Designed miniproteins, single chains, continued (4). Designs and how they scored, part 74

Each design is a single chain, and the fold is of that chain. pLDDT is the mean over its residues in the fold that is shown.

## One batch from the design tools (miniprotein)

Design m14725
Fold by ESMFold2-Fast:
Structure m14725 (fold): chain A 79 residues (1-79)
Amino acid sequence: SVEELLAEAERHLAEARAALAAGDPEAAQRHIDRAVEVLRQLPDAETVGAWLDNIRRQEDLETQLLALETLLAELRKRY
């Protein structure tokens, strides 16, 4: 379900945040990548995919993570 996909993405973003705080950028990147894969499974895949592609162009992991956390909050308001 959409709610299950959003919850899975939220868990991965929380783990990415914890990994960055712990000084593990490789773990943070893996969790960010997994969150993006989960979000691409949402029913509005073309629109969400375009937003995700734009976010992935950000220069650093902290900026990408913040943008993904913001997107997740907006998606939760819509579903």
Scores: mean pLDDT 81

Design m14726
Fold by ESMFold2-Fast:
Structure m14726 (fold): chain A 89 residues (1-89)
Amino acid sequence: MARTERNLALAKQAIEDLKAGKPVQDLDAYIEDLTFEQLKELLEKAKEALPAMIEQLAKKYGVDLKELEEKAEELIKEEEELLEKMEAE
């Protein structure tokens, strides 16, 4: 099987673990050597998981949910702009 398919699966699992509030290690290692299509899929998955990850982080660290939500919306917008640029190239 292709190395990139394995790395994509591991990266997606890491996002699911983050979404569930579980610890994740070496996410950078999982995203190396991904194709454009796989990176696009991973960015969409990260965007979907971001609200749940914020809720888990706020619960763990006792921080203001509204402040985190505002920062998350900004990050999602930046990711969407990056994805559009990658698709155009």
Scores: mean pLDDT 66

Design m14727
Fold by ESMFold2-Fast:
Structure m14727 (fold): chain A 69 residues (1-69)
Amino acid sequence: MEELAQEYLDLGKQAYERGDYEAAVKAFERAIELDPSNAEAYRFLADVYEKLGDTEKAEEYRKQAEKAS
């Protein structure tokens, strides 16, 4: 299960680097579903929502990253 969570995290990072924020959100959501303690996935999800202009969701996910650390 940890290996699969890491694969989704990597897919999300690749999508984010390509500017495909919709695919990045889906991949990072899947990563945290498989490993809710993965603070890195929450931080990237916050970064994606900031890029989309959703400041409220970005702040929410940054707080979740702190709790998951």
Scores: mean pLDDT 81

Design m14728
Fold by ESMFold2-Fast:
Structure m14728 (fold): chain A 75 residues (1-75)
Amino acid sequence: MDYSDMSDTQRSIVDTGTQVGTDLINQGQTLSQAVQTAGDVAQQQSDQQGMSPDDKSTVVDMTGQQVTTAWNQQR
């Protein structure tokens, strides 16, 4: 699923998790730590919203992709 195909709630969770991961990268954390923490935030927010396991997995995967993209763009 593309980010543009996501619901407003799913995009909000991805944006929040990506911001957490990006902030951790800027603080000098490793990519693995940033992706793990961002994924945990996305999963927790998805659980609070009552998302299905498939929707939750999609949100977590997209969050990880966005954090990895931010890491690669920082070189």
Scores: mean pLDDT 81

Design m14729
Fold by ESMFold2-Fast:
Structure m14729 (fold): chain A 67 residues (1-67)
Amino acid sequence: SELVEKALAIAQSKEGTVDERAKELAALLKGESRSTVEAVMRALATSGIQLHGSIGQVILAELKKLR
């Protein structure tokens, strides 16, 4: 999925701060379905991105807002 690839690129970027990347991910995931957010979370976990910390907290917050 293009959205998942874009999310991985943001999370794996060495540019900017972790907080800036977390904000970019929040903006990308805003308005997306639960299944899309879960797909992004799975891809991040599989790529070795630690879900503990700012990036993980942003994804969990978006999942918490979904029904």
Scores: mean pLDDT 71

Design m14730
Fold by ESMFold2-Fast:
Structure m14730 (fold): chain A 64 residues (1-64)
Amino acid sequence: AIERIEERLGERIPELSEQARRDLAIGLAEQGVTSEEEIEAEVERIARTVANGRAEVAAQRAAA
């Protein structure tokens, strides 16, 4: 489960460091995320959070 989550995080969020991907994969696996469907949903949720964070930082810089 950990290896599959780490692989999907690397594909969807290539900006994450290797350590950050591993830490997230371990955390999700410990929460019981084991099915392919659950892995895909959680990785997509994290990818959206990262994309929203980038948009927020860009907006803050434009407002400064």
Scores: mean pLDDT 74

Design m14731
Fold by ESMFold2-Fast:
Structure m14731 (fold): chain A 62 residues (1-62)
Amino acid sequence: SEEEREQAIKEHSEELNKLDREAVKAYLDGDFEKAAEYIRKIYELLGRPEEGDRVAERVLAQ
């Protein structure tokens, strides 16, 4: 149903916002391993795990 779809999007949006905040915080703290983990989770939720891997590798190369 449309309600089930809207709820899934809302739940995903809340989780994505949380993961984004945690990724940024970890990156600014110099914890690149944690930042990379959060980035991979974000891209997995977006259905783009391969892109997440590329971004995570960039972060880990810092």
Scores: mean pLDDT 79

Design m14732
Fold by ESMFold2-Fast:
Structure m14732 (fold): chain A 68 residues (1-68)
Amino acid sequence: GATAALLAIKNEVESDPAFTATLVGTTTLTITSSGSPQRQIALALRLIGDYPDLSVSLSGDTITVSAR
Protein backbone atom coordinates (compact mmCIF):
# COMPACT_ATOMS: atom_id res chain seq x y z
CA GLY A 1 0.00 0.00 0.00
CA ALA A 2 0.95 3.68 -0.04
CA THR A 3 2.25 3.53 3.56
CA ALA A 4 4.69 0.74 2.62
CA ALA A 5 5.96 2.84 -0.32
CA LEU A 6 6.41 5.88 1.97
CA LEU A 7 8.35 3.76 4.50
CA ALA A 8 10.58 2.44 1.68
CA ILE A 9 11.24 6.01 0.51
CA LYS A 10 12.02 7.12 4.09
CA ASN A 11 14.52 4.28 4.51
CA GLU A 12 16.24 5.00 1.15
CA VAL A 13 16.37 8.78 1.70
CA GLU A 14 17.77 8.52 5.24
CA SER A 15 20.68 6.39 3.99
CA ASP A 16 22.04 9.83 2.89
CA PRO A 17 22.74 12.04 5.96
CA ALA A 18 21.93 15.18 3.91
CA PHE A 19 18.22 14.24 4.03
CA THR A 20 15.71 13.86 6.87
CA ALA A 21 12.35 12.20 6.20
CA THR A 22 9.39 12.36 8.58
CA LEU A 23 6.12 10.44 8.28
CA VAL A 24 3.03 12.55 8.99
CA GLY A 25 0.29 10.05 9.82
CA THR A 26 0.24 7.16 7.32
CA THR A 27 -0.31 9.10 4.06
CA THR A 28 2.36 11.85 3.89
CA LEU A 29 6.17 11.93 3.98
CA THR A 30 8.02 15.24 4.45
CA ILE A 31 11.66 15.33 3.32
CA THR A 32 14.03 18.18 4.20
CA SER A 33 17.56 18.69 2.87
CA SER A 34 20.67 20.16 4.48
CA GLY A 35 22.55 19.71 1.18
CA SER A 36 22.61 21.57 -2.13
CA PRO A 37 19.43 22.48 -4.08
CA GLN A 38 20.67 20.24 -6.91
CA ARG A 39 20.54 17.15 -4.65
CA GLN A 40 17.00 18.03 -3.54
CA ILE A 41 15.77 18.54 -7.13
CA ALA A 42 17.45 15.27 -8.24
CA LEU A 43 15.71 13.37 -5.42
CA ALA A 44 12.31 14.91 -6.26
CA LEU A 45 12.68 13.95 -9.95
CA ARG A 46 13.74 10.40 -9.01
CA LEU A 47 10.70 10.01 -6.73
CA ILE A 48 8.34 11.25 -9.48
CA GLY A 49 9.79 8.61 -11.83
CA ASP A 50 9.99 5.70 -9.36
CA TYR A 51 6.62 6.27 -7.61
CA PRO A 52 4.12 7.53 -10.22
CA ASP A 53 1.17 6.56 -7.95
CA LEU A 54 2.36 9.04 -5.31
CA SER A 55 2.03 12.82 -5.34
CA VAL A 56 5.43 14.57 -5.15
CA SER A 57 5.77 18.32 -4.64
CA LEU A 58 8.72 20.59 -3.96
CA SER A 59 8.31 23.81 -1.94
CA GLY A 60 11.38 25.68 -0.73
CA ASP A 61 13.64 23.21 1.13
CA THR A 62 10.87 20.60 1.54
CA ILE A 63 9.77 17.68 -0.64
CA THR A 64 6.27 16.42 0.22
CA VAL A 65 5.28 12.90 -0.88
CA SER A 66 1.68 11.83 -0.33
CA ALA A 67 -0.71 9.01 -1.24
CA ARG A 68 -3.09 9.78 -4.10
Scores: mean pLDDT 78

Design m14733
Fold by ESMFold2-Fast:
Structure m14733 (fold): chain A 98 residues (1-98)
Amino acid sequence: EKEEEARKWVEENPERRANILLVAGDILLTAALNSKDPEEAVQAARAAVDTFREAAPYMSKEDLERAIKRLEEAAEKSPFPEVQKILREGADELRKLL
């Protein structure tokens, strides 16, 4: 099935996997910032951090630094303290991989 070929294509190139996960992480981060429900915002923020963490082993140093900066900027913009904490802790975890 075409799904196996697509999976192999992503797995054979770590940069492709990282790029897909970076886009997904940005979408989830935007959802966290735009959510008016604190529970939805927390869930989206946690999903964004988990997505960036999954991408981290396949990221260039520049992409990793960019992801860290996005998480820190999003933490500053979020009105929810729990979201701010999740995003800052995520940025700190990614920084340890530098």
Scores: mean pLDDT 80

Design m14734
Fold by ESMFold2-Fast:
Structure m14734 (fold): chain A 60 residues (1-60)
Amino acid sequence: ITVYVDGKIVASGSPDEVIEEVKKLKPKSVTLIDSTGSSGDKVAEELEKEGIKVTRVILG
C-alpha cells in the first residue's frame, strides 16, 4: 500500500505502518494506491476517521 500527498510518496508498506505514518503527518487529503484484494479498504476507513479525505486508486 502506498500513500501520496501532493504527488509525493509519504508512506509505503503494511496497512498498520501506512496508517501510523499518515496519522503522524496529519494531512488534509491523501491519494491511496492499492492492489485488488489488499487491505486498502481498512486503511481508507481508518484515515477517514481521522478527518483525512481519501482518494483511492486500485491497480489490477
Scores: mean pLDDT 76

Design m14735
Fold by ESMFold2-Fast:
Parts: C-alpha cells; structure tokens; sequence
Structure m14735 (fold): chain A 71 residues (1-71)
C-alpha cells in the first residue's frame, strides 16, 4: 500500500546519516503524499544519479517505482 511505502521511506530517511540523501527521501515522501507523478519521477532520477552506490537510496528507488505503479 502507499501508506506502507511512505512509512518505509520515512524510516530510510531517519536511518540515513547523509543530510542530502535524507532531504531527497523526505522530498520523495512529500511528492508521494501529494500524488505528484512528475515529482516522483524526478526523485527516482535524482536518487539514481546522486546516490548510485547507497543501499538506502537503492531501496528507496524500488519503493518509489512500486508507488508509481499504484498511482
């Protein structure tokens, strides 16, 4: 569900020690809560390009792609 995806994304943001990754993840949460598909697509691209080797970012991309299929 979207609620479960939002909760997991918030948890990933809390686990992140990188303030820029945390900000990107919280931005993705806001886009998802607003059902803003263009903002979600931008968030996925940003996470892939700026944090390619971060396991929290990789998990977030998986969750955001699943969220796009539910919208």
Amino acid sequence: SLDEIIEELRRLAEESEDPELRRALLGAVQALENKNVPALQKAIQELRELFPDDPLARRAVELLEEALRLL
Scores: mean pLDDT 87

Design m14736
Fold by ESMFold2-Fast:
Structure m14736 (fold): chain A 107 residues (1-107)
Amino acid sequence: MEEIEKRIKKAKELGAQMEERLLPDGVRAVEIYSNNLDALSYALNALVEELRKRGVELEATGSPPGSKKIVTSIYPKGSEKARRAAEEATQRALEKADYAVGIGFEV
């Protein structure tokens, strides 16, 4: 928890925004968004690295080939609840900025 919080604070300093929600089905959804691709990339890399260090196997669903917006949804392998939460978080984040990542994981 502490390490991920420090990395998220740094990402916000670089211009990334983050919102977190706890869903009724026990899934945590995180929206990460920025109009600055470098800030979003830092936030994304920091969070993915932290989850991988904790032994979480991740899958990602991205924008179709040819999309002009960078949109990514990230979730633990095999979790349909987390996948849906990540995709919904990505859609909400995309309403706020040009670059968006949604992350879902079970608590």
Scores: mean pLDDT 74

Design m14737
Fold by ESMFold2-Fast:
Structure m14737 (fold): chain A 115 residues (1-115)
Amino acid sequence: MGFKEGEELARKIIKEAPTKREAALKIAYKVGYYIARKEYDVAKGMVKAMREAIPEYAGVAALPDDATIADVDAALEALRAEKARLAKDPADADHVDSLELAIANLEGAKEALEK
């Protein structure tokens, strides 16, 4: 899947979600999911569409309320390991940027779950 497909998927989520907050949460979860699958272009497209359509939530990281702290920790460990691997090659800089955003989203979700 490509960047354009990520933009379209995020816009569909925004259109179908009851609130902008719920859309942001679902997009944050799916960005992490696609990065774990190494579909970085899809994740990057989703983030861009979210920032353009709901900029007030662009920096707000959160996962669905049913996610456990253990699930978030496992996802964070996997994303941080992949970022460290890709950071060795300058050609992967765009993918590293996408991973940093997904990591920030999951770190915020973990903080929210601990409260």
Scores: mean pLDDT 67

Design m14738
Fold by ESMFold2-Fast:
Structure m14738 (fold): chain A 78 residues (1-78)
Amino acid sequence: MDEEIKKLEEKAKELAEKAEEALKAGDLEAAKEHLKKAHEVMEEAMLLMAPEEEHEELRKKSEETLARNLAELEALAA
């Protein structure tokens, strides 16, 4: 389990770096896709660490965070 969580965290970091690179290149569409994937992987890692009774709450908070981050990304790209 701990190894799985570490792999997911590393994958999320890699995807976040790709999102940042895409944003610097002016590719907003690619930046959004990489950011969405990074959030999906981080959500999976969080769900593996949390008890099942917290999963629905964590998913909702993750979705809210993604929506906020996507809105900020669009604002930066204007």
Scores: mean pLDDT 80

Design m14739
Fold by ESMFold2-Fast:
Structure m14739 (fold): chain A 60 residues (1-60)
Amino acid sequence: SHMERRRERAEAIAYTADKLREIGRQIDIELGLPAPPVQPPTEVEEALERLERAEEEAAK
């Protein structure tokens, strides 16, 4: 339904944005940037894990 697809779309966008942000952080670390970024590691990582599990379960 429209509401369900809207939620999935919003979750996919948020998930993709978080993934891209994490990849950007890894690139920064690999580049050896001296300035540490402002990071909410626990909350963002937890949200990513939850989205990943939800996507995996939805795929099954």
Scores: mean pLDDT 68

Design m14740
Fold by ESMFold2-Fast:
Structure m14740 (fold): chain A 89 residues (1-89)
Amino acid sequence: GAEELLKQMERLLKEIEKLAKEAVEAAKKGDVEKAKKLLLEAEITLGMLLIIYGVAKVIGELTPEMEKIVKEAEEIIRKAKEEIEKITK
């Protein structure tokens, strides 16, 4: 049901937050390859989150909380990409 999907999306959001933070920290330490790998893992996790969101839409279980999680996840990755690009220039 909607509660189970929301819980899965919340878990994926926390994973994205962790991966994005670790990617930025790796970039700040000069480990560009590790930063890129962690950022890619965050983007793959966002892909999984978007699949769950899509399923919720199709089955009519979409909630406003799910939309907030998607927007927050996209913003976290966008900011991490911008920070890593700024560091690695």
Scores: mean pLDDT 89

Design m14741
Fold by ESMFold2-Fast:
Structure m14741 (fold): chain A 100 residues (1-100)
Amino acid sequence: NADEKSLEAIDLLGEAEKAMREGNYEEAVKLYQKALELDPSNLFALRGLAEAYKKLGKYDEAIKVYEQIIERLQPVADSPFIRKLIEDYKKELEELKKKK
């Protein structure tokens, strides 16, 4: 059920954030991917996955995830906060494209 999957995804996000703090970026990628299997629209998991890929130097993978975040946020870009988030992610995307 969706509720159980969402709770399991939250637990996986906590473990992924711990892995990020410990510098275990490959483990963080796996945990964020598992969270996204349970909750594909989870923006916290998408952001974490992109940041973990960036830490690993996997810029192509990070770019794809940031593009997914932007696509997800565009339909709800009716607030100044969300519009600023989209612009910040677009700026990160441009910088990552320069590092390839």
Scores: mean pLDDT 83

Design m14742
Fold by ESMFold2-Fast:
Structure m14742 (fold): chain A 64 residues (1-64)
Amino acid sequence: TDPLLERARNSIRLADSREAAGDLEGAIRYYDAAIEDLTRALGADHPRVKEVQARRDALRAQLA
């Protein structure tokens, strides 16, 4: 088991929880943490990295 992938999954769960609670800034912080871990484990061009980046960017657009 890759500890970076496990930590990224946990960060995504926390991000989902914060978003559900209306804490968009908190959700973005956890998505950023997941992106760092996924990028290190899988590489920046991996589809999973791009998927989480798209989710984060959508939340940032809501705050703009």
Scores: mean pLDDT 87

Design m14743
Fold by ESMFold2-Fast:
Structure m14743 (fold): chain A 58 residues (1-58)
Amino acid sequence: SEEEEIKEKLREKLLELVKKYKLSDEQAREIALKANELLAEGKSLEEILEEMEKLAKK
């Protein structure tokens, strides 16, 4: 489904960010929770990916 494909993309992005920025488990969970929140709010995949990157970079 489209929702499953979106969730897969979000998971791939999270793993990329964990490796790139050497995130802790706590940081990774926080980003995942925020991504799920934005998805529930109807934000686009592009907006969610940008917010995830922003949170990881901080």
Scores: mean pLDDT 83

Design m14745
Fold by ESMFold2-Fast:
Structure m14745 (fold): chain A 87 residues (1-87)
Amino acid sequence: KEILGFYYLGLGRSYLKQGKYDEAIKAFEKAIELLGKDNPLAQYYLGEAYFKKGEYEKAIQWYEKAIKVDPTNERAKKLLEEAKKKL
């Protein structure tokens, strides 16, 4: 279950690099399902996928979740502020 979850994290990151944001979102959602709802890395990447897709309200929600679990993620904090500026 955990190994498969990390596979979907990697798959999502690959889609994200390719600009395939909907496919990335689905892969990261599967990673969260397998790794648990409070996985900060999956939450962060899901936020990044929504940000790149222009879905800023959803990006904000996922970045806030990631920061609650991992407050040391400075990149998530910066991208959260960028997403808020886009609204």
Scores: mean pLDDT 84

Design m14746
Fold by ESMFold2-Fast:
Structure m14746 (fold): chain A 58 residues (1-58)
Amino acid sequence: SENKKAAEVIANAKSEEEAIEGVRKVASQELVDIVEDNIKTFGLEAVKEGAKLGLEND
């Protein structure tokens, strides 16, 4: 799914730019905007932890 592909990209990203650009290749602009806003609000590490938890529960 789009969400699973985006989560895998985020979980493996080494920078905010890598996460955002990676998600842009596999997901809609709406999901890219959500990811960008979450990184701005919570930071990359927190967003990566959320993505890893999502993958574990899928």
Scores: mean pLDDT 81

Design m14747
Fold by ESMFold2-Fast:
Structure m14747 (fold): chain A 58 residues (1-58)
Amino acid sequence: MDSLSELLESTFKPDLSKLSTDDATELNSFISELLQDSSLTDEEVLEKVKTKLKELKS
């Protein structure tokens, strides 16, 4: 797939390996929820994922 979901997985895959199992599961669940919400723009999805990732990494 050449969709936003493929781009997100490709882009954040290295960062996912740096997270704990619990944090990685939380982020994956969050991304899945965002991708199922078709009302969000690509920019909104990316910003929400970045914010969540920063929160989990902090």
Scores: mean pLDDT 73

Design m14748
Fold by ESMFold2-Fast:
Structure m14748 (fold): chain A 73 residues (1-73)
Amino acid sequence: SIYSRAQMDAIFAQYDTDGNGTLTAAEVGALLRSLGRNYTPQQVAAMVRAYDTDGDGTLDRDEFFALMDGVVS
C-alpha cells in the first residue's frame, strides 16, 4: 500500500463522521473517489461485502485496512 497505517487511520477517522468506529459503503465510496479511485456504487458495495467479516454491512478499522491494502497499492 502507498499509505502507512497511520495515514490509513487518519483517513478512516476523517470519514467516520458520526464517530461510531465503522464506515458505510457510501462513506467508503466517497473516500475512494477522494483518492482518485472511481468505482460505481455497485462495485463499492461488492468490495465492502468482500471485506466485511462480521456481515453487518460496514467496515471497522481492521477490515478497512485490509481493503486499502488490497485495492489501493
Scores: mean pLDDT 76

Design m14749
Fold by ESMFold2-Fast:
Structure m14749 (fold): chain A 60 residues (1-60)
Amino acid sequence: SEIDKMIEELKKRVDSLTGEENQEEIERLKKALENVKNFKTDEAKMQALKVIEERIKELE
């Protein structure tokens, strides 16, 4: 699905993040992406992915 592709894309972006100060945040983002798979609706998944992407962008 398109949502699954977005999760994979964002996981790759998180894996590209570096820096000791970012380690805790990187772990949280990875956990958040895994949790999105368990959300009950596509709307909830998309909303969560949008928030996660914005957070990733802050660290890039």
Scores: mean pLDDT 79

Design m14750
Fold by ESMFold2-Fast:
Structure m14750 (fold): chain A 87 residues (1-87)
Amino acid sequence: VDSIIASIYAGTAVRMVGLGEEAIAQGADPEKVVEIVKESVKKLKEKLDEAEPELKKLSDEEARKKAREIADETLEETEKKLAELIA
């Protein structure tokens, strides 16, 4: 489970950075983008850490599914915040 959580965290954090780079390319303020990405990565880690005791009780497949659901929700929140900077 620890390796599953770490893998999903790392992969999602890379995607968040990519979204930030895309927002900057579209004219968003780099300082505001960096702040949103940092907060989003921090929030993702906090949510995954909070869920870890529950995830450890599940099968690897169920733990992976739930961890991805948490990651996807946090990624959607990041996309919304970055979109507000481009508008």
Scores: mean pLDDT 85

Design m14751
Fold by ESMFold2-Fast:
Structure m14751 (fold): chain A 82 residues (1-82)
Amino acid sequence: MLPEKTFEAEVLLALGHMYAALGKQFASQGDLEAAIESYEKAIELYEKAAKLAEEAGDEELKREAEEAKREAEENLAKVKEE
C-alpha cells in the first residue's frame, strides 16, 4: 500500500460524492443539464478513485468507489428520463 495513492483515491471519492450531491440538487430544481454534467463528473472521479484504490491494494476503497459510480450512473439514467 502506498499512502499517497490511498489518500488521493479518498480525495477523489470525496469530490465524486460532492458532484453527485450537486447533481441531485440540480435535478430537484429542474436544472437537468447541470444535473447531467454534475453526475458525469462524479462518475469520472469515482472511476479514477477506483483505479487508484486498486493500485494501492485497497480493495475496500475500490469497492466503495465502484458502488458509488454505479449509483451515480443509475441517477444519471433517471435524470435523462425526466
Scores: mean pLDDT 85

Design m14752
Fold by ESMFold2-Fast:
Structure m14752 (fold): chain A 70 residues (1-70)
Amino acid sequence: SEEERKKLIEELKKLVDEIQKLVVSNPTASILDLFRVIALQGMALVGDSLDVETLKRALEEAKRILERLK
């Protein structure tokens, strides 16, 4: 649903913002982590063009990155 898509996009934006703050401050962050964050940010920006399943996968990827950086 559109409501579900909006919620997923907003959650993705929040996670990406949190990850960006951690990446800047974290010596264990790799260049691959930076590229993944850029890709996830791009997905959040074009989220209206993505299906719900793609957004859910992006959220799961963002959560994995966040867990690794914490």
Scores: mean pLDDT 77

Design m14753
Fold by ESMFold2-Fast:
Structure m14753 (fold): chain A 62 residues (1-62)
Amino acid sequence: MSSEEHKEKGEELYKQALLAAAQGKNEEARRLARESADYFLKSGIEEYIKKGKEILESLEKV
């Protein structure tokens, strides 16, 4: 996958995570957010790597 494809997949998964959280599906939301973060980290794009790290840090509080 290209850097742009990794970024796009990360954004899609993050949208799904937010929707799951809004529906009270906290475990599903956490899994989707973790997957989103992994894709952002694999993108190699500095802004998205930072976003992925922030998502993972947020998950540590639960």
Scores: mean pLDDT 80

Design m14754
Fold by ESMFold2-Fast:
Structure m14754 (fold): chain A 82 residues (1-82)
Amino acid sequence: AEEAQKRLIEKLEELRAKAKNPKAKGALDTIITSLEDNPFTVEAAEEMIKGLKERIEKEEDPEVKKALEEALKIIEEALKEL
């Protein structure tokens, strides 16, 4: 659990570092901060995945949408390790 959470945060930090769009960086920073402040449980992961899917569907900025889709994949992979 702790190892999966650490790898998840590291992957999201890499994604944030590669993002050029300030809005995409801000969205990723919010996700990273939430993960740092809260235990990564199955319930928390499922809620985060649901929220990200809803945000992706409503997002109009293609670069922000792509960053959120990449974050979603990373979180879904981490959930499989729980």
Scores: mean pLDDT 81

Design m14755
Fold by ESMFold2-Fast:
Structure m14755 (fold): chain A 80 residues (1-80)
Amino acid sequence: MSPKEQAEAMLARVEAIVEKLLPHADEEARRLLEEVLELAREAAEALAAGDLEKAAELNERVVELGREVAERVAANLAAA
């Protein structure tokens, strides 16, 4: 798989997850989801450019924020 194909596949996966979570997100969780998507786009661009180190660093931040969003969405669903 080329870096561009890998970047496109990763971004599509993140976008699909965001679409699934958005209907259950409050305004703060929605803000965090937008931030996750922005970082994922930056990671995809770095990966497509062959900057594997930058892509890895950005992907780590995506994972950290994604965890925070998942916790918040779970709390919102439990409170509903």
Scores: mean pLDDT 79

Design m14756
Fold by ESMFold2-Fast:
Structure m14756 (fold): chain A 87 residues (1-87)
Amino acid sequence: QVLEGEVEVTIDGETRVLRPGQTFLADEAKIKLLSPKVVLYVSGGKIDLTIESEEVSVSINGGEPKVYRKGEVLHLEEGDVVEITKL
């Protein structure tokens, strides 16, 4: 579920633009940030998100930010709040 920002999500070869309040259901997805910052909430079980943005900073549940590059995978658990910022 998107809490903040605008993100492009690709699931099984289909690409959609998601805005705040919109949801997607997948165990694996690719994401590309369209906004400088995106906040996601994980609610249906775990999900693996592949980063398609060039370079991003990721904070999970208010933790220390870690840098991820294009093609790297985020492993997220149910209940996670994920803040992703373009670098």
Scores: mean pLDDT 82

Design m14757
Fold by ESMFold2-Fast:
Structure m14757 (fold): chain A 58 residues (1-58)
Amino acid sequence: MDEREERALARSGRQLLENPERTKEAIEKNVEVDKASEEERKKMESVVENLVEVARRA
């Protein structure tokens, strides 16, 4: 995994901790305008769900 991707994931986790409600709303809106393939959409949903679950457990 690239250092840039690892940093992006860490940053997303921090934003979820600071404002979980606002971040969730922003992600939902961004997903709707995404033109990604079905496979990419499924991967994004899994990553978002995992990040939200980790943030909630913390």
Scores: mean pLDDT 61

Design m14758
Fold by ESMFold2-Fast:
Structure m14758 (fold): chain A 68 residues (1-68)
Amino acid sequence: MPTLEEAEKLKKQGEEAYAAGKYVEAERLYEEAYRIYKELGDPRAEEVLEKAIEAAVEVLKEAVEKVT
């Protein structure tokens, strides 16, 4: 079973990826952390979901700029 420790590690890795401008990686890591927190009923799931959405918005902006 996933653990809170695993979710906390994923959240931290996501924050590091976001700070490095690796938005696709950050979104994926936040999404994994969100799933674990949600399965455990932890209210931190909401915070991680907000971070995942923010990273996803950055990914979308980069994708739009690459299209004519």
Scores: mean pLDDT 80

Design m14759
Fold by ESMFold2-Fast:
Structure m14759 (fold): chain A 60 residues (1-60)
Amino acid sequence: EEEKLEKMKRLLDEGIDATRDDPEQARRVYETFLRIAEEQLTPEQVEELKRYADERLAKR
C-alpha cells in the first residue's frame, strides 16, 4: 500500500520534471496521474497524492 503511493509520487515527480518549462502542462500531468491513482489507490491515498502534487507544483 505505502509502496504504491510512493511509486506514484515518484512517477508524478518525473512527469513534473518533464514539463518544468510549462506549469500548466505540469498541472495537466498531475491531473492525469490522479485519475490513474484513483483506480489503484484508496480515496485517502488519492487525497494525499493530490496534496503532494499541489505542494510540488506551488514550489516549482
Scores: mean pLDDT 73

Design m14760
Fold by ESMFold2-Fast:
Structure m14760 (fold): chain A 92 residues (1-92)
Amino acid sequence: LAETLRAIADLLEEAARAAEEGDDRKFAVYATAAGILIAAAGLEGAPEEVLRRLRELLLEGIRAFEEGDYEAAAEAFREAAELARREAERLE
């Protein structure tokens, strides 16, 4: 689970960088991969409160990106990455 949460954080940081660059393709790829791993973390027993907040931030970032607010999209994804890293550290 801790390894999965670190992978989520890394993908969310890459998505944030893609958002800052306005790169639609990279953003879509990294955001989608992060979403898949958040689902996997749920199957691995991650706390529901953490999963819910990660999903909320992921959706917030996607909406901001769709609206052309790349700064807000990057901020939401970095907040989600920090949450995932803190939870991974708590498990070790």
Scores: mean pLDDT 85

Design m14761
Fold by ESMFold2-Fast:
Structure m14761 (fold): chain A 55 residues (1-55)
Amino acid sequence: SLLQKLKDKIEQYREAKKNKDKEAQEKAIKEINKIVSELMKTHSPEEVALAVQAL
């Protein structure tokens, strides 16, 4: 599911921040943005916001 992929990419971003891996951070942000755009086509803005807040 897209929501599960979003959670996975947020975790990847958090790990990249801990490792100070700037390239991995940028890659994760780009993937997160793409997934959020896809979610906004099929889910309400409230559902997308909840998924992001869930970490």
Scores: mean pLDDT 77

